# Designed miniproteins, single chains, continued (4): the designs that were tried, part 56

Each design is a single chain, and the fold is of that chain. pLDDT is the mean over its residues in the fold that is shown.

## One batch from the design tools (miniprotein)

Design m14044
Fold by ESMFold2-Fast:
Structure m14044 (fold): chain A 93 residues (1-93)
Amino acid sequence: MEKAIEYAEKGKEAAKAGDGKKGGEYAALAAAEAAKAAKAGNYEEALEGAKAALEAGKAAVKAGKGRGAAVAAGGAIAAIGAEVDARLVAGEL
C-alpha cells in the first residue's frame, strides 16, 4: 500500500535476519518515500511513514555492526528530518 511502510517492514525483516546494513538502507528508502508524501501535501502519510522509517532504523542499529550501524543511524536521522519538514510545511512548528 504505502511504499514507505513497505520499505520500513523490509528493513525490520532484514534487521531480524542480522543484516543491519540492508535494514538501514531500507529505513533510508522509507524516509525518502515519506519526504515525497510531504512534498505532495500528504502530511499525515508523511508523518506515519517517517515514524515507521525511524522504527526500522532503530531495529537496524540493534542488528548492525560498524558500517551497518552507521547507515542505520543515517536512516533514522533522515526519518526525523522528514517528520520535522512535514510539520513545518503543515504549520505545526
Scores: mean pLDDT 74

Design m14045
Fold by ESMFold2-Fast:
Structure m14045 (fold): chain A 68 residues (1-68)
Amino acid sequence: MEKMEELVERIMERLPPEEAELLRRLARLTRERDQEAGEALAAEVSEETLRELERRVKELAEEILAEE
C-alpha cells in the first residue's frame, strides 16, 4: 500500500496540476471506499475524462517503473 502511494505521488509530479489533483482525489476515494463521494465525482467529471486520466496514469506508472 505504501509503495503504491509513493508511485501515485511520482505520477502526480509528472501530471499537469489539474490532472494531479483529480488523481489525488481518486486515490483518496479508492482508499476510503466512499461510494457517495465517488458518485459526486462522477457527476462532476465525465467518464471519458476519467478514462483518459486512467490511461495516462498507467502509461506514467509504466515509464516510472521502467526507469528504475
Scores: mean pLDDT 71

Design m14046
Fold by ESMFold2-Fast:
Structure m14046 (fold): chain A 77 residues (1-77)
Amino acid sequence: AKPDMSPENLKKIKELLEKALEALEKGDVETAKEYFKQALIAMGASEEAAEALVRGSSPEQLRELAEKELEWIESQL
């Protein structure tokens, strides 16, 4: 499916990515993975693809990806 680029969906993705980064800061990697997975699905990823990316990513990689996506989303809002 194509990503939903509406401001409402972009704000939802932003909130999910901010929650993922907050969880990583607290050392709660599993909570961060769940929020990041939800953000990927909101960006148009399948559940399977989102799970695979999150499973294959280190906490450092998740932080870098979340920060990069968040910067892009903020530029669109």
Scores: mean pLDDT 80

Design m14047
Fold by ESMFold2-Fast:
Structure m14047 (fold): chain A 86 residues (1-86)
Amino acid sequence: EKSKMSKEDEDQIEEERAKAIQALQNKDYKTAIEHWEKVAEIAEKSKDYQTAAEAYRNIAEAYKKLGDEEKAKEYEEKAKEYEKKA
């Protein structure tokens, strides 16, 4: 489906993505997850399933770094579901 995200939502995704990447570089995986969750929320609201899938893949990777394999698998499966909708 052709969905247009507002520039404000795009700018928010860019900000939250940048903060998540910075947290990952600092090995602050918990903070990175929080920022990626915000990316996913905005993307879901705008039906940007590609960006939502990206966010959930990054959350899964952060959980792997934390040693939480159950959460990592949960978010990987969620990312795959959004990839099918994109």
Scores: mean pLDDT 82

Design m14048
Fold by ESMFold2-Fast:
Structure m14048 (fold): chain A 62 residues (1-62)
Amino acid sequence: AEVSAAVREHTREILKAVQAGDKEAVDKAIERLREALRSLGVSDETIDRIVKAIRNAVEALR
């Protein structure tokens, strides 16, 4: 529940940065997602999988 809420909220912020065309803001939003998930006890392996899925989704918007 908390992990899913964090993923949804941070994905929304990442998409806003993508729509604005701000690559630095995208990278910072992804880093904030990593820190939020780490604080919730999510493993680094799972965090990497989630980030990869989000980056792939962003690339699919091209």
Scores: mean pLDDT 79

Design m14049
Fold by ESMFold2-Fast:
Structure m14049 (fold): chain A 75 residues (1-75)
Amino acid sequence: MTPAQAEEMLARLPALVAEDLAAAPEELKPIVEAMGEALREALRLIAEGREEEARALLARAEAEAAARYAALLAE
């Protein structure tokens, strides 16, 4: 992804996240919101030319989301 593509995605991201939130079950909305914020931060980092940091952030956010979902299922 180029910085220019990341900036375009940043402009569209609020609408995409809102659609996902509207479709998500209530108990999953915090996970959807957290992933949306992580994606926004990662896209901003890519727009700044910091792609390695963006990849690390997304990998961590994905792992945290998976752990939160697993904990929810264990209840």
Scores: mean pLDDT 78

Design m14050
Fold by ESMFold2-Fast:
Structure m14050 (fold): chain A 61 residues (1-61)
Amino acid sequence: MEEKVEKLKEGAIEFAVLLVQSGVPAEIALKYVRKELEEAGLSEEEIEEALRETRKAIEEV
């Protein structure tokens, strides 16, 4: 894919899930995802959507 945004979001979600499984609190994992996406230059709307998806993924693990 030429748009790397989708892969970046997927990687951030997987990273957050791994953090939670490793004993990191979900709130802290979500903060890491937010910072990573902000540094990558994603819009606030894209970051909010990614955080919503991340939270849902964490809750299903």
Scores: mean pLDDT 77

Design m14051
Fold by ESMFold2-Fast:
Structure m14051 (fold): chain A 69 residues (1-69)
Amino acid sequence: MEKLTEEQRKKAKEAILNSPDKSKSALRVLLEEAGLTPEEVGKFKLDVIDEKGVDISSLTVEEAQKILK
């Protein structure tokens, strides 16, 4: 129901941008490094689709970094 908070969005974005695992799934990296719940990760995924038109869960970290910058 509620959108991801700005704080949670910032954590997710920073986890992707600072990740050394360029070839890994961006969604998996978010779970491992940002400490987001699966629900919060799902909300971030929908937020990125809304803003950028791209499903971040299908992207590598490198591809997601290019989208989020």
Scores: mean pLDDT 74

Design m14052
Fold by ESMFold2-Fast:
Structure m14052 (fold): chain A 64 residues (1-64)
Amino acid sequence: GPSKEAARRAARAAAEAADVAAAQTHLMNGSKESSGEYAEALRTAAAQATDAAGAAGMGNGASL
C-alpha cells in the first residue's frame, strides 16, 4: 500500500474537489445545467485524485 502521508494527501485533494462539486451542484440544481456542470466537476475531482495517487507512487495511471 501507499505511504500514510501520500494517501492522506490524495484523500484531501479528493475531499476538496468533492466539496467544490457539491457546492456547484447546489447552485446549479435550480438550473437546467446541473447535470452537465456536476459531471464536469466530478471528472475534475477524479483527475485530481488520480494525479495525487500517481504522485504517491501507486502507479494508478500517473503521467509517466
Scores: mean pLDDT 62

Design m14053
Fold by ESMFold2-Fast:
Structure m14053 (fold): chain A 61 residues (1-61)
Amino acid sequence: HVGKLFRATEDVPKLLPTMLEIKKGDILEVLREVNENFLLVRNLKTGEVGYVPKAALEEIE
């Protein structure tokens, strides 16, 4: 999924210092797959990088 675009399906607060706060509808670029539950992403609107839960995202075709 590296290089793929995902859309946030819900708001996610910054729960840990390494996590990214995301808002529903944000477009995120996958930089790295970390494990089955988390992706390292860049928010294309803010340029911020951090970890987000995969369950809060959907892939954009």
Scores: mean pLDDT 80

Design m14054
Fold by ESMFold2-Fast:
Order: sequence, then structure tokens, then C-alpha cells
Structure m14054 (fold): chain A 96 residues (1-96)
Amino acid sequence: MSKKELELEIIGTLGLMQLALLARISKDPEDRAVLREAADRLWKEMTEAIKKGDPKKAAEAFRRIVDEAAARLSDPELAQTLRRIGDLLAKKIEEI
């Protein structure tokens, strides 16, 4: 595995862990479902981007999935936290 692929996998895994944690602490069953769906979509899109060696596509997919999930969340603080995490991790992917 290349250093670039390893860095993408680490950042992707951190994003998945954050989505899982937010889902676990959320009291709204619908918000939990949105976050789980986002985690599944992120895993698929990141895996494909890593296979193709395309960090830019990975970052774009990450931003899109996070923004779509945040827009569907009923809790505005949770939505804002998700957007901040997504932006930070996407910027880190773009630096690879």
C-alpha cells in the first residue's frame, strides 16, 4: 500500500468513526438513520476513490455526502458539527 493510499484510508476511517459517534449520541432515530446512511455512502465512495488513486474525487465525495447528511439532520448543532468535521477532513484529503 502506498503512503498516499494509507493516508486516505486513515482520514476516511476517522470520518466514519465521527459519523458513528454522532449517530450513537443522537437521541433522534431519524438523525441516527441519516448518519448511518452517510457512513455507508462514505465507505463506498472513499473505497472507489482510493482504488482509482483520486484524492480530489475522494474529497469531493466526502464534502457532498457530509453536506447532504447535514441538510437532513433535525438538530442544527449536530448539523453544524458535522459540517465542520467534514470540511476539516476534506481539506486534509486534498493535501495528500
Scores: mean pLDDT 78

Design m14055
Fold by ESMFold2-Fast:
Structure m14055 (fold): chain A 87 residues (1-87)
Amino acid sequence: EKSPLYIAYKERGDKAFNDKDYETAIKYYKLALEAGYSTVKEQAEILTLIGQAYYNLGDYEKARQYYERALALDPDNEEARKNLSTL
């Protein structure tokens, strides 16, 4: 059930995030969500990464929205909870 496209887009997003190209990271993370995810936890992880990218761009409202979406899918996502508390 893991889409090869999900993995490929997530890897591209992670590379862009590491390069501090947060706009490109958001693009690829969104494509990963559209391509399919293996688990609700993995979807929440991608949503948290999109939130972190928006935070780094200074878009705190978008960051908050994505962390809240991540917690709606996975309430136990410690990273989303922690990041939401720092807004």
Scores: mean pLDDT 85

Design m14056
Fold by ESMFold2-Fast:
Structure m14056 (fold): chain A 73 residues (1-73)
Amino acid sequence: SEEEKKKLLEEYKKIVEEILKEIKDEEVREAVKEQFEEDIKEIEKLPTEKAIEILKERIELLKDALEKLKKAN
């Protein structure tokens, strides 16, 4: 549903914000931020079903990345 897509997009955005907070290097943070902003725009263009599928997969990957970043810092 469109409601599920919006909920997952908000969850994705929140995880992205937490990842960006863990990146201490300004140049790396800016590059990562730009890549996530582009990814979000592309996901928003996708059909609802495909967007939900991709968001679920990427949210899990980002959660793993966030845990690794927190352990590194």
Scores: mean pLDDT 84

Design m14057
Fold by ESMFold2-Fast:
Structure m14057 (fold): chain A 87 residues (1-87)
Amino acid sequence: DRELEREALRRRTEVLLEALAAAGVPQEALELLREAARAAEAGNEEEATELAKKAMREALAALTPEQLAALRARLRATAEELNAAIE
Protein backbone atom coordinates (compact mmCIF):
# COMPACT_ATOMS: atom_id res chain seq x y z
CA ASP A 1 0.00 0.00 0.00
CA ARG A 2 1.61 3.21 -1.26
CA GLU A 3 -0.10 5.46 1.31
CA LEU A 4 0.82 3.21 4.25
CA GLU A 5 4.44 3.11 3.05
CA ARG A 6 4.54 6.92 2.76
CA GLU A 7 2.99 7.34 6.21
CA ALA A 8 5.52 4.92 7.74
CA LEU A 9 8.36 6.84 6.06
CA ARG A 10 7.00 10.17 7.37
CA ARG A 11 6.79 8.79 10.91
CA ARG A 12 10.35 7.42 10.72
CA THR A 13 11.58 10.75 9.36
CA GLU A 14 9.94 12.77 12.15
CA VAL A 15 11.29 10.49 14.90
CA LEU A 16 14.76 10.68 13.33
CA LEU A 17 14.60 14.50 13.10
CA GLU A 18 13.53 14.74 16.76
CA ALA A 19 16.46 12.52 17.78
CA LEU A 20 18.87 14.63 15.71
CA ALA A 21 17.55 17.84 17.27
CA ALA A 22 17.91 16.36 20.77
CA ALA A 23 21.52 15.44 19.94
CA GLY A 24 22.33 19.04 18.95
CA VAL A 25 22.09 19.01 15.14
CA PRO A 26 21.57 22.63 13.98
CA GLN A 27 18.12 23.79 12.87
CA GLU A 28 19.48 24.64 9.40
CA ALA A 29 20.57 21.03 8.81
CA LEU A 30 17.27 19.69 10.21
CA GLU A 31 15.31 21.94 7.84
CA LEU A 32 17.33 20.69 4.87
CA LEU A 33 16.57 17.10 5.93
CA ARG A 34 12.84 17.93 6.10
CA GLU A 35 13.04 19.48 2.62
CA ALA A 36 14.85 16.37 1.35
CA ALA A 37 12.09 14.15 2.79
CA ARG A 38 9.39 16.28 1.15
CA ALA A 39 11.21 16.20 -2.20
CA ALA A 40 11.50 12.40 -1.95
CA GLU A 41 7.76 12.07 -1.21
CA ALA A 42 7.02 14.27 -4.26
CA GLY A 43 9.18 11.98 -6.44
CA ASN A 44 11.98 14.54 -6.87
CA GLU A 45 14.79 12.06 -6.17
CA GLU A 46 17.60 14.27 -7.53
CA GLU A 47 16.54 17.25 -5.39
CA ALA A 48 16.09 15.01 -2.34
CA THR A 49 19.63 13.62 -2.75
CA GLU A 50 21.18 17.08 -3.16
CA LEU A 51 19.36 18.46 -0.09
CA ALA A 52 20.27 15.42 2.02
CA LYS A 53 23.96 15.73 1.07
CA LYS A 54 23.96 19.44 1.97
CA ALA A 55 22.24 18.73 5.29
CA MET A 56 24.79 16.04 6.20
CA ARG A 57 27.71 18.31 5.33
CA GLU A 58 26.30 21.14 7.49
CA ALA A 59 25.56 18.79 10.40
CA LEU A 60 29.04 17.22 10.32
CA ALA A 61 30.74 20.63 10.08
CA ALA A 62 28.75 22.00 13.05
CA LEU A 63 29.22 19.10 15.49
CA THR A 64 32.20 18.47 17.77
CA PRO A 65 33.66 14.92 18.02
CA GLU A 66 31.87 14.55 21.37
CA GLN A 67 28.53 15.66 19.86
CA LEU A 68 29.07 13.25 16.94
CA ALA A 69 29.63 10.38 19.40
CA ALA A 70 26.46 11.35 21.30
CA LEU A 71 24.53 11.62 18.01
CA ARG A 72 25.67 8.13 16.92
CA ALA A 73 24.52 6.69 20.26
CA ARG A 74 21.16 8.49 20.00
CA LEU A 75 20.61 7.37 16.39
CA ARG A 76 21.32 3.77 17.39
CA ALA A 77 18.80 3.99 20.25
CA THR A 78 16.23 5.66 17.97
CA ALA A 79 16.68 2.96 15.29
CA GLU A 80 16.01 0.29 17.95
CA GLU A 81 12.89 2.17 19.15
CA LEU A 82 11.61 2.58 15.58
CA ASN A 83 12.18 -1.10 14.75
CA ALA A 84 10.34 -2.14 17.94
CA ALA A 85 7.43 0.28 17.37
CA ILE A 86 6.77 -0.41 13.66
CA GLU A 87 7.33 -4.18 13.55
Scores: mean pLDDT 71

Design m14058
Fold by ESMFold2-Fast:
Structure m14058 (fold): chain A 80 residues (1-80)
Amino acid sequence: SKIDFTIELYKDLIKQYKEIIETSDDPALLEAVKERLKENIEFIDKLVKETGDPNLEEIRKQFTEILKEVEKKLAEAKAA
């Protein structure tokens, strides 16, 4: 289904964002990831509200956690 496809796409995207956060200290790249995460969170929040799907809610929580990790890393980069 379209929802199953979206879930798999977002699981892959989570892995990609985590890899970037773990391997990069580039503030420009981290800012770009932050903006993309905000867009992804806004979109998935709408899907969660429309469907009530627990898998989408789980993904939303993971994106929110990754966003906080990016924000923390950006704050640390500003100190350097």
Scores: mean pLDDT 83

Design m14059
Fold by ESMFold2-Fast:
Structure m14059 (fold): chain A 52 residues (1-52)
Amino acid sequence: STRTVRYVARPGDTLGDLARAAGLDPEAAAREYGFDPASPLPEGAVVEVVVP
């Protein structure tokens, strides 16, 4: 089962914050999907995340 989560970046948000908002553990997701959880997101960016 997959679901789509729409996320609107807040000031100071990172990829780790996006993972957390999608219901994922940021460190585990970073390890599995190969991203840096500290990477910043642009304020106001709208991101759609497909989660298993």
Scores: mean pLDDT 76

Design m14060
Fold by ESMFold2-Fast:
Structure m14060 (fold): chain A 95 residues (1-95)
Amino acid sequence: DAREELEKRVEELLERAKDPAAAKALQAAAQAAAARVQPVLDEIRAEFPEASDDPAAQEEALRLLAERLVGAPASAPLEELELLLQQFHIDLLEE
């Protein structure tokens, strides 16, 4: 289950964040990961240009993004995909 795998990774990161220096490094790493994700977001938005206006296209775009970044299953519901992406500070639908 991709959600359980992601939760385990988040828990590992939270354990490291108990050190203030590690917490700052993790925040910088999250920002760098978000910047790395931008080309993937642009590719998916180009494939689904009306995702913001079509709920079905929006769900499919989030599913593909989650698969490419987290390895989430294609059958995951939209709400779960949004939660997975939010945990990595990834926002497909807003800027």
Scores: mean pLDDT 57

Design m14061
Fold by ESMFold2-Fast:
Structure m14061 (fold): chain A 66 residues (1-66)
Amino acid sequence: SDRELQDQVSELARKAAEAARAGDREKAQQYIEQMKKLLEDAGETDLAKSTETQLTAQVDRLLAEG
C-alpha cells in the first residue's frame, strides 16, 4: 500500500540521517540509493528525484556539522 511505501521511505531517510550524523557518508549514500530505488520501482520517478535531492542536501549538511 502507499502507506507501507511511505513508511519504508521514511525509515530509509531516518537511517540516512543517522549515518550522516555519525559521519558515515558511504552508509548515508547507500540508504539514499535504496530509497531512490524503492520509489523508482513503485513508479514514483519524480518523487524519487525530488526526495533524493532533498535528502542528499540534508545528509551533506549533517556531515558538514559532524
Scores: mean pLDDT 84

Design m14062
Fold by ESMFold2-Fast:
Structure m14062 (fold): chain A 70 residues (1-70)
Amino acid sequence: SAEEKELIERLMELHDEFVEIQDKLTEEEAEELKKLLDKGQELIENKAPPEEVKKILDEVEAKIEEVKKK
């Protein structure tokens, strides 16, 4: 579906941002973000409701933005 494709593309964008900010992340922050990204991928693969996937991706985005403010 179009919505599923948008969520996959968003997950890929967040992975790219995660890689870009690696030098700004503590070990704890990197582990936390990796777990959230892995959870997002798992939810998409299991065809979870789009709202549940969006919640996880929103949390990843918020944490990345917080790191960028440092």
Scores: mean pLDDT 84

Design m14063
Fold by ESMFold2-Fast:
Structure m14063 (fold): chain A 97 residues (1-97)
Amino acid sequence: MRMTITGSLVGPREELPENEQKVQEFVERAKKIAEEVGMDKIEVHPLTQAEVGGKVQVTGEMVVEGSEDKLKKFAELVRKAAEEIGLDAVSVNFQEL
C-alpha cells in the first residue's frame, strides 16, 4: 500500500523563514519515523510555497510504501509529531496500487 502525508503552515511573509524551518523539522521527523517503522519505500518531496489571501502557505510532502499495519502506525506517530511542532494542517491519504 502507498500513503502520502502532507503538513503545512500558513502565515505572513515575514514569518516564512520560521514556518519553513518548522515544516522542514516535520518532514525530518516523519522520515525518521518511516525509517524506524521499517517502510519499504520513502520519497521526500521538496517544500512548496503558495500565496493564499496575502499569506504564504509552506507545505511538506512525503510518500511511503509498506504494509497496512506499518502505514497505520506511521500515520499515528506522524500526526502526533505534527501536533507537537504546531502545524496548521496535516493530511494523510491512502492509495491502493
Scores: mean pLDDT 83

Design m14064
Fold by ESMFold2-Fast:
Structure m14064 (fold): chain A 66 residues (1-66)
Amino acid sequence: MKEELIKKLKEEVEELIKLYPELKKELEELLKEGIKKIEEAKNEKELEEAIKETLEKFQTFLKEKL
């Protein structure tokens, strides 16, 4: 269910912002992009791809900033 996935993603990003408030703007932009991709997914395969790409972008961003 897309709503549950978006809720979990928002909660995870809110926790990251609490730990790294200096990254708030960039984390919120990545969250918006991720939500858009998840909402635009038309089938299960596209949904899995959107989630994977969103998580990979967050991991890459955090690796480069931390």
Scores: mean pLDDT 82

Design m14065
Fold by ESMFold2-Fast:
Structure m14065 (fold): chain A 119 residues (1-119)
Amino acid sequence: MVELVESGGGTFAEGSSLTLSSQILGPYEGLVSVSWIGEAPGKGGRALASISGSGTKTGVASEVAGRFTISLDKSKQTAYLNMSNLQKSDTATYYSIASVLVDGKLLLVAGEGTKVTVV
């Protein structure tokens, strides 16, 4: 079974930086893409950044452009969301979602979510 192992959450000061990681584990034929979604308290989930399995960045939300960057380490099968100049409005649960090929079919796998609090 494919799973995403997420890390990097916690409580951070305004203006600081953090990096969230998502390691893609288990048997799959290929990685198609990874996306990061933020879900703030009392608000719906919002797509923040995406990257292809080849390492090409495919999207970034305008609200976080210039502050958030996504990258992929193919050798470690790990996606990173680097978050700089943190704002209190960045307080959210962050979910990674991977699109993988299993038995020739596209499967979406979501992580459990990583809580980030900005104070």
Scores: mean pLDDT 86

Design m14066
Fold by ESMFold2-Fast:
Structure m14066 (fold): chain A 80 residues (1-80)
Amino acid sequence: GKKKAEELIKKGEELEKQGKYREAAEQFARAGDEYLRSKDYEKAIEAYRRAAELYEQAGDKKSAAAMRQRAKSVEEIKKL
């Protein structure tokens, strides 16, 4: 739910400050999933985009591309 998503965002921000970009990306991706379940589409898009950026910083281009695709899919749902 939304509360769990907010907790995951905070954990991701803490991990990013520690330079743990892959672990941070995983927390933001999970936050996106929780926002999507709560139909908070804008926050889900933001979380997935942030996860993509952090995966790129970690050198994980495949996971970054997957997160960008998830964000795009949520944008398409939001327009319907």
Scores: mean pLDDT 89

Design m14067
Fold by ESMFold2-Fast:
Structure m14067 (fold): chain A 72 residues (1-72)
Amino acid sequence: MSAEELVKKAEEALKQGKYKEAVELMEKALDLGAKPPAELLRETAKAALKIGDIGRAFRFLAEAVQRELEEE
């Protein structure tokens, strides 16, 4: 599964309310070098907070900040 496929699956999991699955898929995507949009990273960070995964939430927020700085 490519980094891009993992991002798409994470987004689908978020739409279905499968927060733990979305968080795990997004983590794998980032490990493979995916560069998802900042908004999607913030949504996944919120999902991580909902399931008590503070560490991954901070990772996703840090990545979102990097994406926003690269877009501006």
Scores: mean pLDDT 83

Design m14068
Fold by ESMFold2-Fast:
Structure m14068 (fold): chain A 72 residues (1-72)
Amino acid sequence: SMAEAERALEAAEEGIEGLKKAYEEGKVSDEEAKQGLERGEKELEKLKEKYPEAKERIEELLKKIEELKKTL
């Protein structure tokens, strides 16, 4: 359902932003940040398969994760 996709997208975006902030503030280690980002990538890939109509939004979030991983 679209409601499930919307909730998952909101949670993913908030999670990515929160993890970035925590990493920048030194609250999480490089390893913890990397593990969190990798978990997010797997969840978003599954969500993209389930909701193709949300593909563009999901790919934007995946690109944000890739950019964060470059700083690790």
Scores: mean pLDDT 80

Design m14069
Fold by ESMFold2-Fast:
Structure m14069 (fold): chain A 62 residues (1-62)
Amino acid sequence: MAEIYKERGEEAFKAKNYEAAIKAYEKALALKEDPEVQKKLGEAYEALGKYDEAAKYYEKAA
């Protein structure tokens, strides 16, 4: 389950659909804690100009 959402997030991120990537990564993270997914959420929020949200996820990934 978590892996499917992680893959969907990666596909959306590559397509530069950052809003869809965020939704998929959030679902993956809800099923399993994953620092890589937290870092990707930070990158997606940063791409949308949401720097405060991005910083929050980068801190969790560290």
Scores: mean pLDDT 80

Design m14070
Fold by ESMFold2-Fast:
Order: structure tokens, then sequence, then C-alpha cells
Structure m14070 (fold): chain A 61 residues (1-61)
């Protein structure tokens, strides 16, 4: 179960990953954490999940 903040952060991470060829930088993870009031650890986890999700979508096309 994702909180509304975690869900919003996940969506933001997906958008960033799409712009950056499927990767998210340390700086972008930190910006997500600050924007949504999350820990860097939580933001990193969500970023990894977003990249994995994008990879799965890319493999299906």
Amino acid sequence: MLSPKEAAAFRAALTIAMENGGKISEKEIEEIAKKFGLSKETARKLAKEAVAHLEALKAAA
C-alpha cells in the first residue's frame, strides 16, 4: 500500500526516467524526496521501482 505522497513521487520518478533514457540521477532522487517530503531512502526505493516498471513497459513494445 503506497501513501498518496509515495504514489505521487512514483509518478514523478517515472516522468524523470522517461526524460533521462530510463535512469534517474542522485540529484533527481534528492529533488523528489524534498518535493514530496520523503526520506532519501524512500525516494531511492520508489525511483528503482519506477525504472523497473518503465523497463517492463519498454520490453512489451
Scores: mean pLDDT 80

Design m14071
Fold by ESMFold2-Fast:
Structure m14071 (fold): chain A 73 residues (1-73)
Amino acid sequence: SAKDEIDSLIGKAVRELAEAARAKGLTPEQILELVREMVKKMWEIYEETKGNVDEAKKRIEEVLAEELARLPA
């Protein structure tokens, strides 16, 4: 279903951000705060897109790219 597809996309994006942050040497506390903010943004996308998978995917990918760009070098 569209809901299952969006949930899968959100889970993948959150996992990718957490793994990238760990690889960059962020502490568990820094990763927790980053994931907390990411989950909040994903919740907003979920509510706003109303089951539109294409719109959700676009917004999820944009937010993920922005958050990855903010990680230390």
Scores: mean pLDDT 84

Design m14072
Fold by ESMFold2-Fast:
Structure m14072 (fold): chain A 81 residues (1-81)
Amino acid sequence: MEEAKKYIEEAKEYEKKGELEKAAEAYEKAGELYAKLGEEYYEEALEAYNKAIELYEKIGDYMSAAEVSVKELKLVVEKLF
């Protein structure tokens, strides 16, 4: 949990600096860590993944955006079952 929260803080700092690629990577990592913590953190994982997707799309990195979208979809499917 604390590690995932730290990546969110780092991602926000990167966004403020305009380092959008590093921000997207940090949000993606935070989402992965929240997803591993289980159902209590699924909303935090989804929010982090959505932010990573948004930033990757803004910088034109559609491949990374697609990869994060697959991770998000897998999490949503696992949450339902």
Scores: mean pLDDT 84

Design m14073
Fold by ESMFold2-Fast:
Structure m14073 (fold): chain A 103 residues (1-103)
Amino acid sequence: DKLNKEGEKYFKEGKYEEAIKLYEEAIKKDPNNALSYYNLGLVYLKLGKKELALKYFEKATLIVVNDKNSEVHKLEIEGELYKLEGNYEKAKELYEKAKELAK
């Protein structure tokens, strides 16, 4: 997706408001674009808006209509969130659970 690639460029440059606008435009064009919701979650997480980030990560996982893969992605996202909080023990636990579920 061209809009997601442009948004990622702005995110990398620290231009979070511009990145958000591009990801929101991508969602308007394709509401089932899980990547756009995931990228919005990453931007909001970087801005310290953890509850909003979790909401978008949950939307991304729900769009992936494979029940096993949805649960795996949810655990991976939750693990990433805990790692960013500095809770490495809980992050590791969630990553291991995701890995076992993916088998």
Scores: mean pLDDT 78

Design m14074
Fold by ESMFold2-Fast:
Order: C-alpha cells, then structure tokens, then sequence
Structure m14074 (fold): chain A 58 residues (1-58)
C-alpha cells in the first residue's frame, strides 16, 4: 500500500506516461501498478526500477 504509492510517485517523476496513468487510476494501489507498468514500457531506467519495487510488492 504505502510502498505502492511511493513507487507510483517515483515512477510519475521518471515518466510523463506513468504520471498520467497514476492520475487516471481510481486508487493508490491501482495507480502504483499502472504507473509502474507505464514507466517500464516507456523505457526509463528510473521508472523501471520504481516499477520493480512497487509492482513486485503489489
């Protein structure tokens, strides 16, 4: 929960696509998962690391 939210915020800073995914999500858990996935596919190294930390804990 808290780890997912923090990972989402870090992913949103790394990728504008991840930020948009986080803002459109209905809750912090879904937002963290969506933002992490978006950052991963956007190819940013910072976003990929955030996605692994948040996504694996979700």
Amino acid sequence: AEAAKKAAEEAAKASPVARLAYELAPDDVTGGSAAGAAAYYDGSEEGTKAAKEGGEKI
Scores: mean pLDDT 61

Design m14075
Fold by ESMFold2-Fast:
Structure m14075 (fold): chain A 66 residues (1-66)
Amino acid sequence: SIKEFVELAKKYGLTDREVLELLLLAMDPSVSKEDIKNYAKERLGLTDEQAEELADAAIKVAEVLK
């Protein structure tokens, strides 16, 4: 759910704005999972494993919001 995604992102230290930016990125059909992972690692300072889990969660939420 969107709530679970938000709670996971906040657990990893993301602000409300960063959570929204990540979700909007996941909703963009031109953006790949790898692009989302790179954003999470480069901009948010997450590990590869954290970026993978968060990217998967964001994509699943984005699919429900279509």
Scores: mean pLDDT 82

Design m14076
Fold by ESMFold2-Fast:
Structure m14076 (fold): chain A 60 residues (1-60)
Amino acid sequence: MQELLERGSKGARLALEKAKKEGLSDLEIMQATITGFEEGLKGLSPEEAAEVGLKKAKEL
């Protein structure tokens, strides 16, 4: 459980940083961060979770 929470937190942070670097809107950054956290909790690596979050945010 703790390992999944740590993975989620890292995925969220990485998604936030990548979205900000790409110049996404505040709403898109928030969506990327939330999705990155959720995918990290599902067991994806932080990098994979962040990638999924970024992809989802760009679909807005």
Scores: mean pLDDT 80

Design m14077
Fold by ESMFold2-Fast:
Structure m14077 (fold): chain A 68 residues (1-68)
Amino acid sequence: EEEDEKILKEAETLYQEAMDAISRGDLERAKELLDKAMELAKQIKNPVKREELLSRIERLKAAIDRLA
């Protein structure tokens, strides 16, 4: 659905911005961006796409939390 595609693209953009923040050592900014990406991912109606994206975000958040 068009709505899911827009949300997925926006969440992917936030995920990429979070990875960029991590590369700069800005872990607080990365966490904020990942929290926003999670909020968007929850709005995805397709359960498979939603679960895959949420899983990716959660793994990255857990990795950051272990480092800091």
Scores: mean pLDDT 82

Design m14078
Fold by ESMFold2-Fast:
Structure m14078 (fold): chain A 77 residues (1-77)
Amino acid sequence: ELEKLKEEIKEALGEMGRAVEEIKKTGTPEEAEEAQKLALEASKKAIQSYQKGKAEGPEYARKGLEYVRETLEKIKK
């Protein structure tokens, strides 16, 4: 269901944004910059994967969601 994937991607992106803001408060400027770069790249990939999901099938949107979740884990570690 493409609509559920859209909501899940939106929620994962929001959580990723909050994790970046936390690193800005608790980490070094270098750590914050790296986390922000990872988050920006994951956001771009999620949007591209969702657009492919609309055209070619929901499995592409699922791949985008998984990439965001993996990036979030990297940011939190």
Scores: mean pLDDT 81

Design m14079
Fold by ESMFold2-Fast:
Structure m14079 (fold): chain A 87 residues (1-87)
Amino acid sequence: MITIKVEIKEDDTAENIFAKLAQALVDAMEKAGLTQEEIDRLLAEFARIYREVKEKHPDATPLELAKMVAEELEKRYPDIKIEIVVK
């Protein structure tokens, strides 16, 4: 099981949140011993999910978008656990 912890600030833009989630995902995958091919594949899927969620929920706050993306990732990859902390 891969556990990802992401710290988000109130002033974070959607782009900043996306970057933080992507970096935390990469760090967690590297610690779990995933190959570069597996990491690249998951990052591509993450980018796709983020785009879909953002398009479906244009009125969502950056924090709400982050939570929705995390839930969708956990749903598609049950071995991934994402914890979002606001600081």
Scores: mean pLDDT 79

Design m14080
Fold by ESMFold2-Fast:
Structure m14080 (fold): chain A 57 residues (1-57)
Amino acid sequence: SRQDIIDYLTTIPGVGEKIAQNIIDAGYKSVEELKNASIEELKKIPGIGGGIARHII
C-alpha cells in the first residue's frame, strides 16, 4: 500500500515525508518496484542522491 512505501522510505536516513511523497509522485506503487529500479532512475527523483538510492535498492 501507499503507507507501506512511506513506512519503508522513512526508515532511510535523510528521507522525510516530502522525499517519500516525491517517490510516490514518480509512480512507484510498491517497495518491490522501488527495489527493482536503477540507481540512476531513483536519482532523477527530487531529493534523492546516490546514498539514498543505494539504501532503497
Scores: mean pLDDT 81

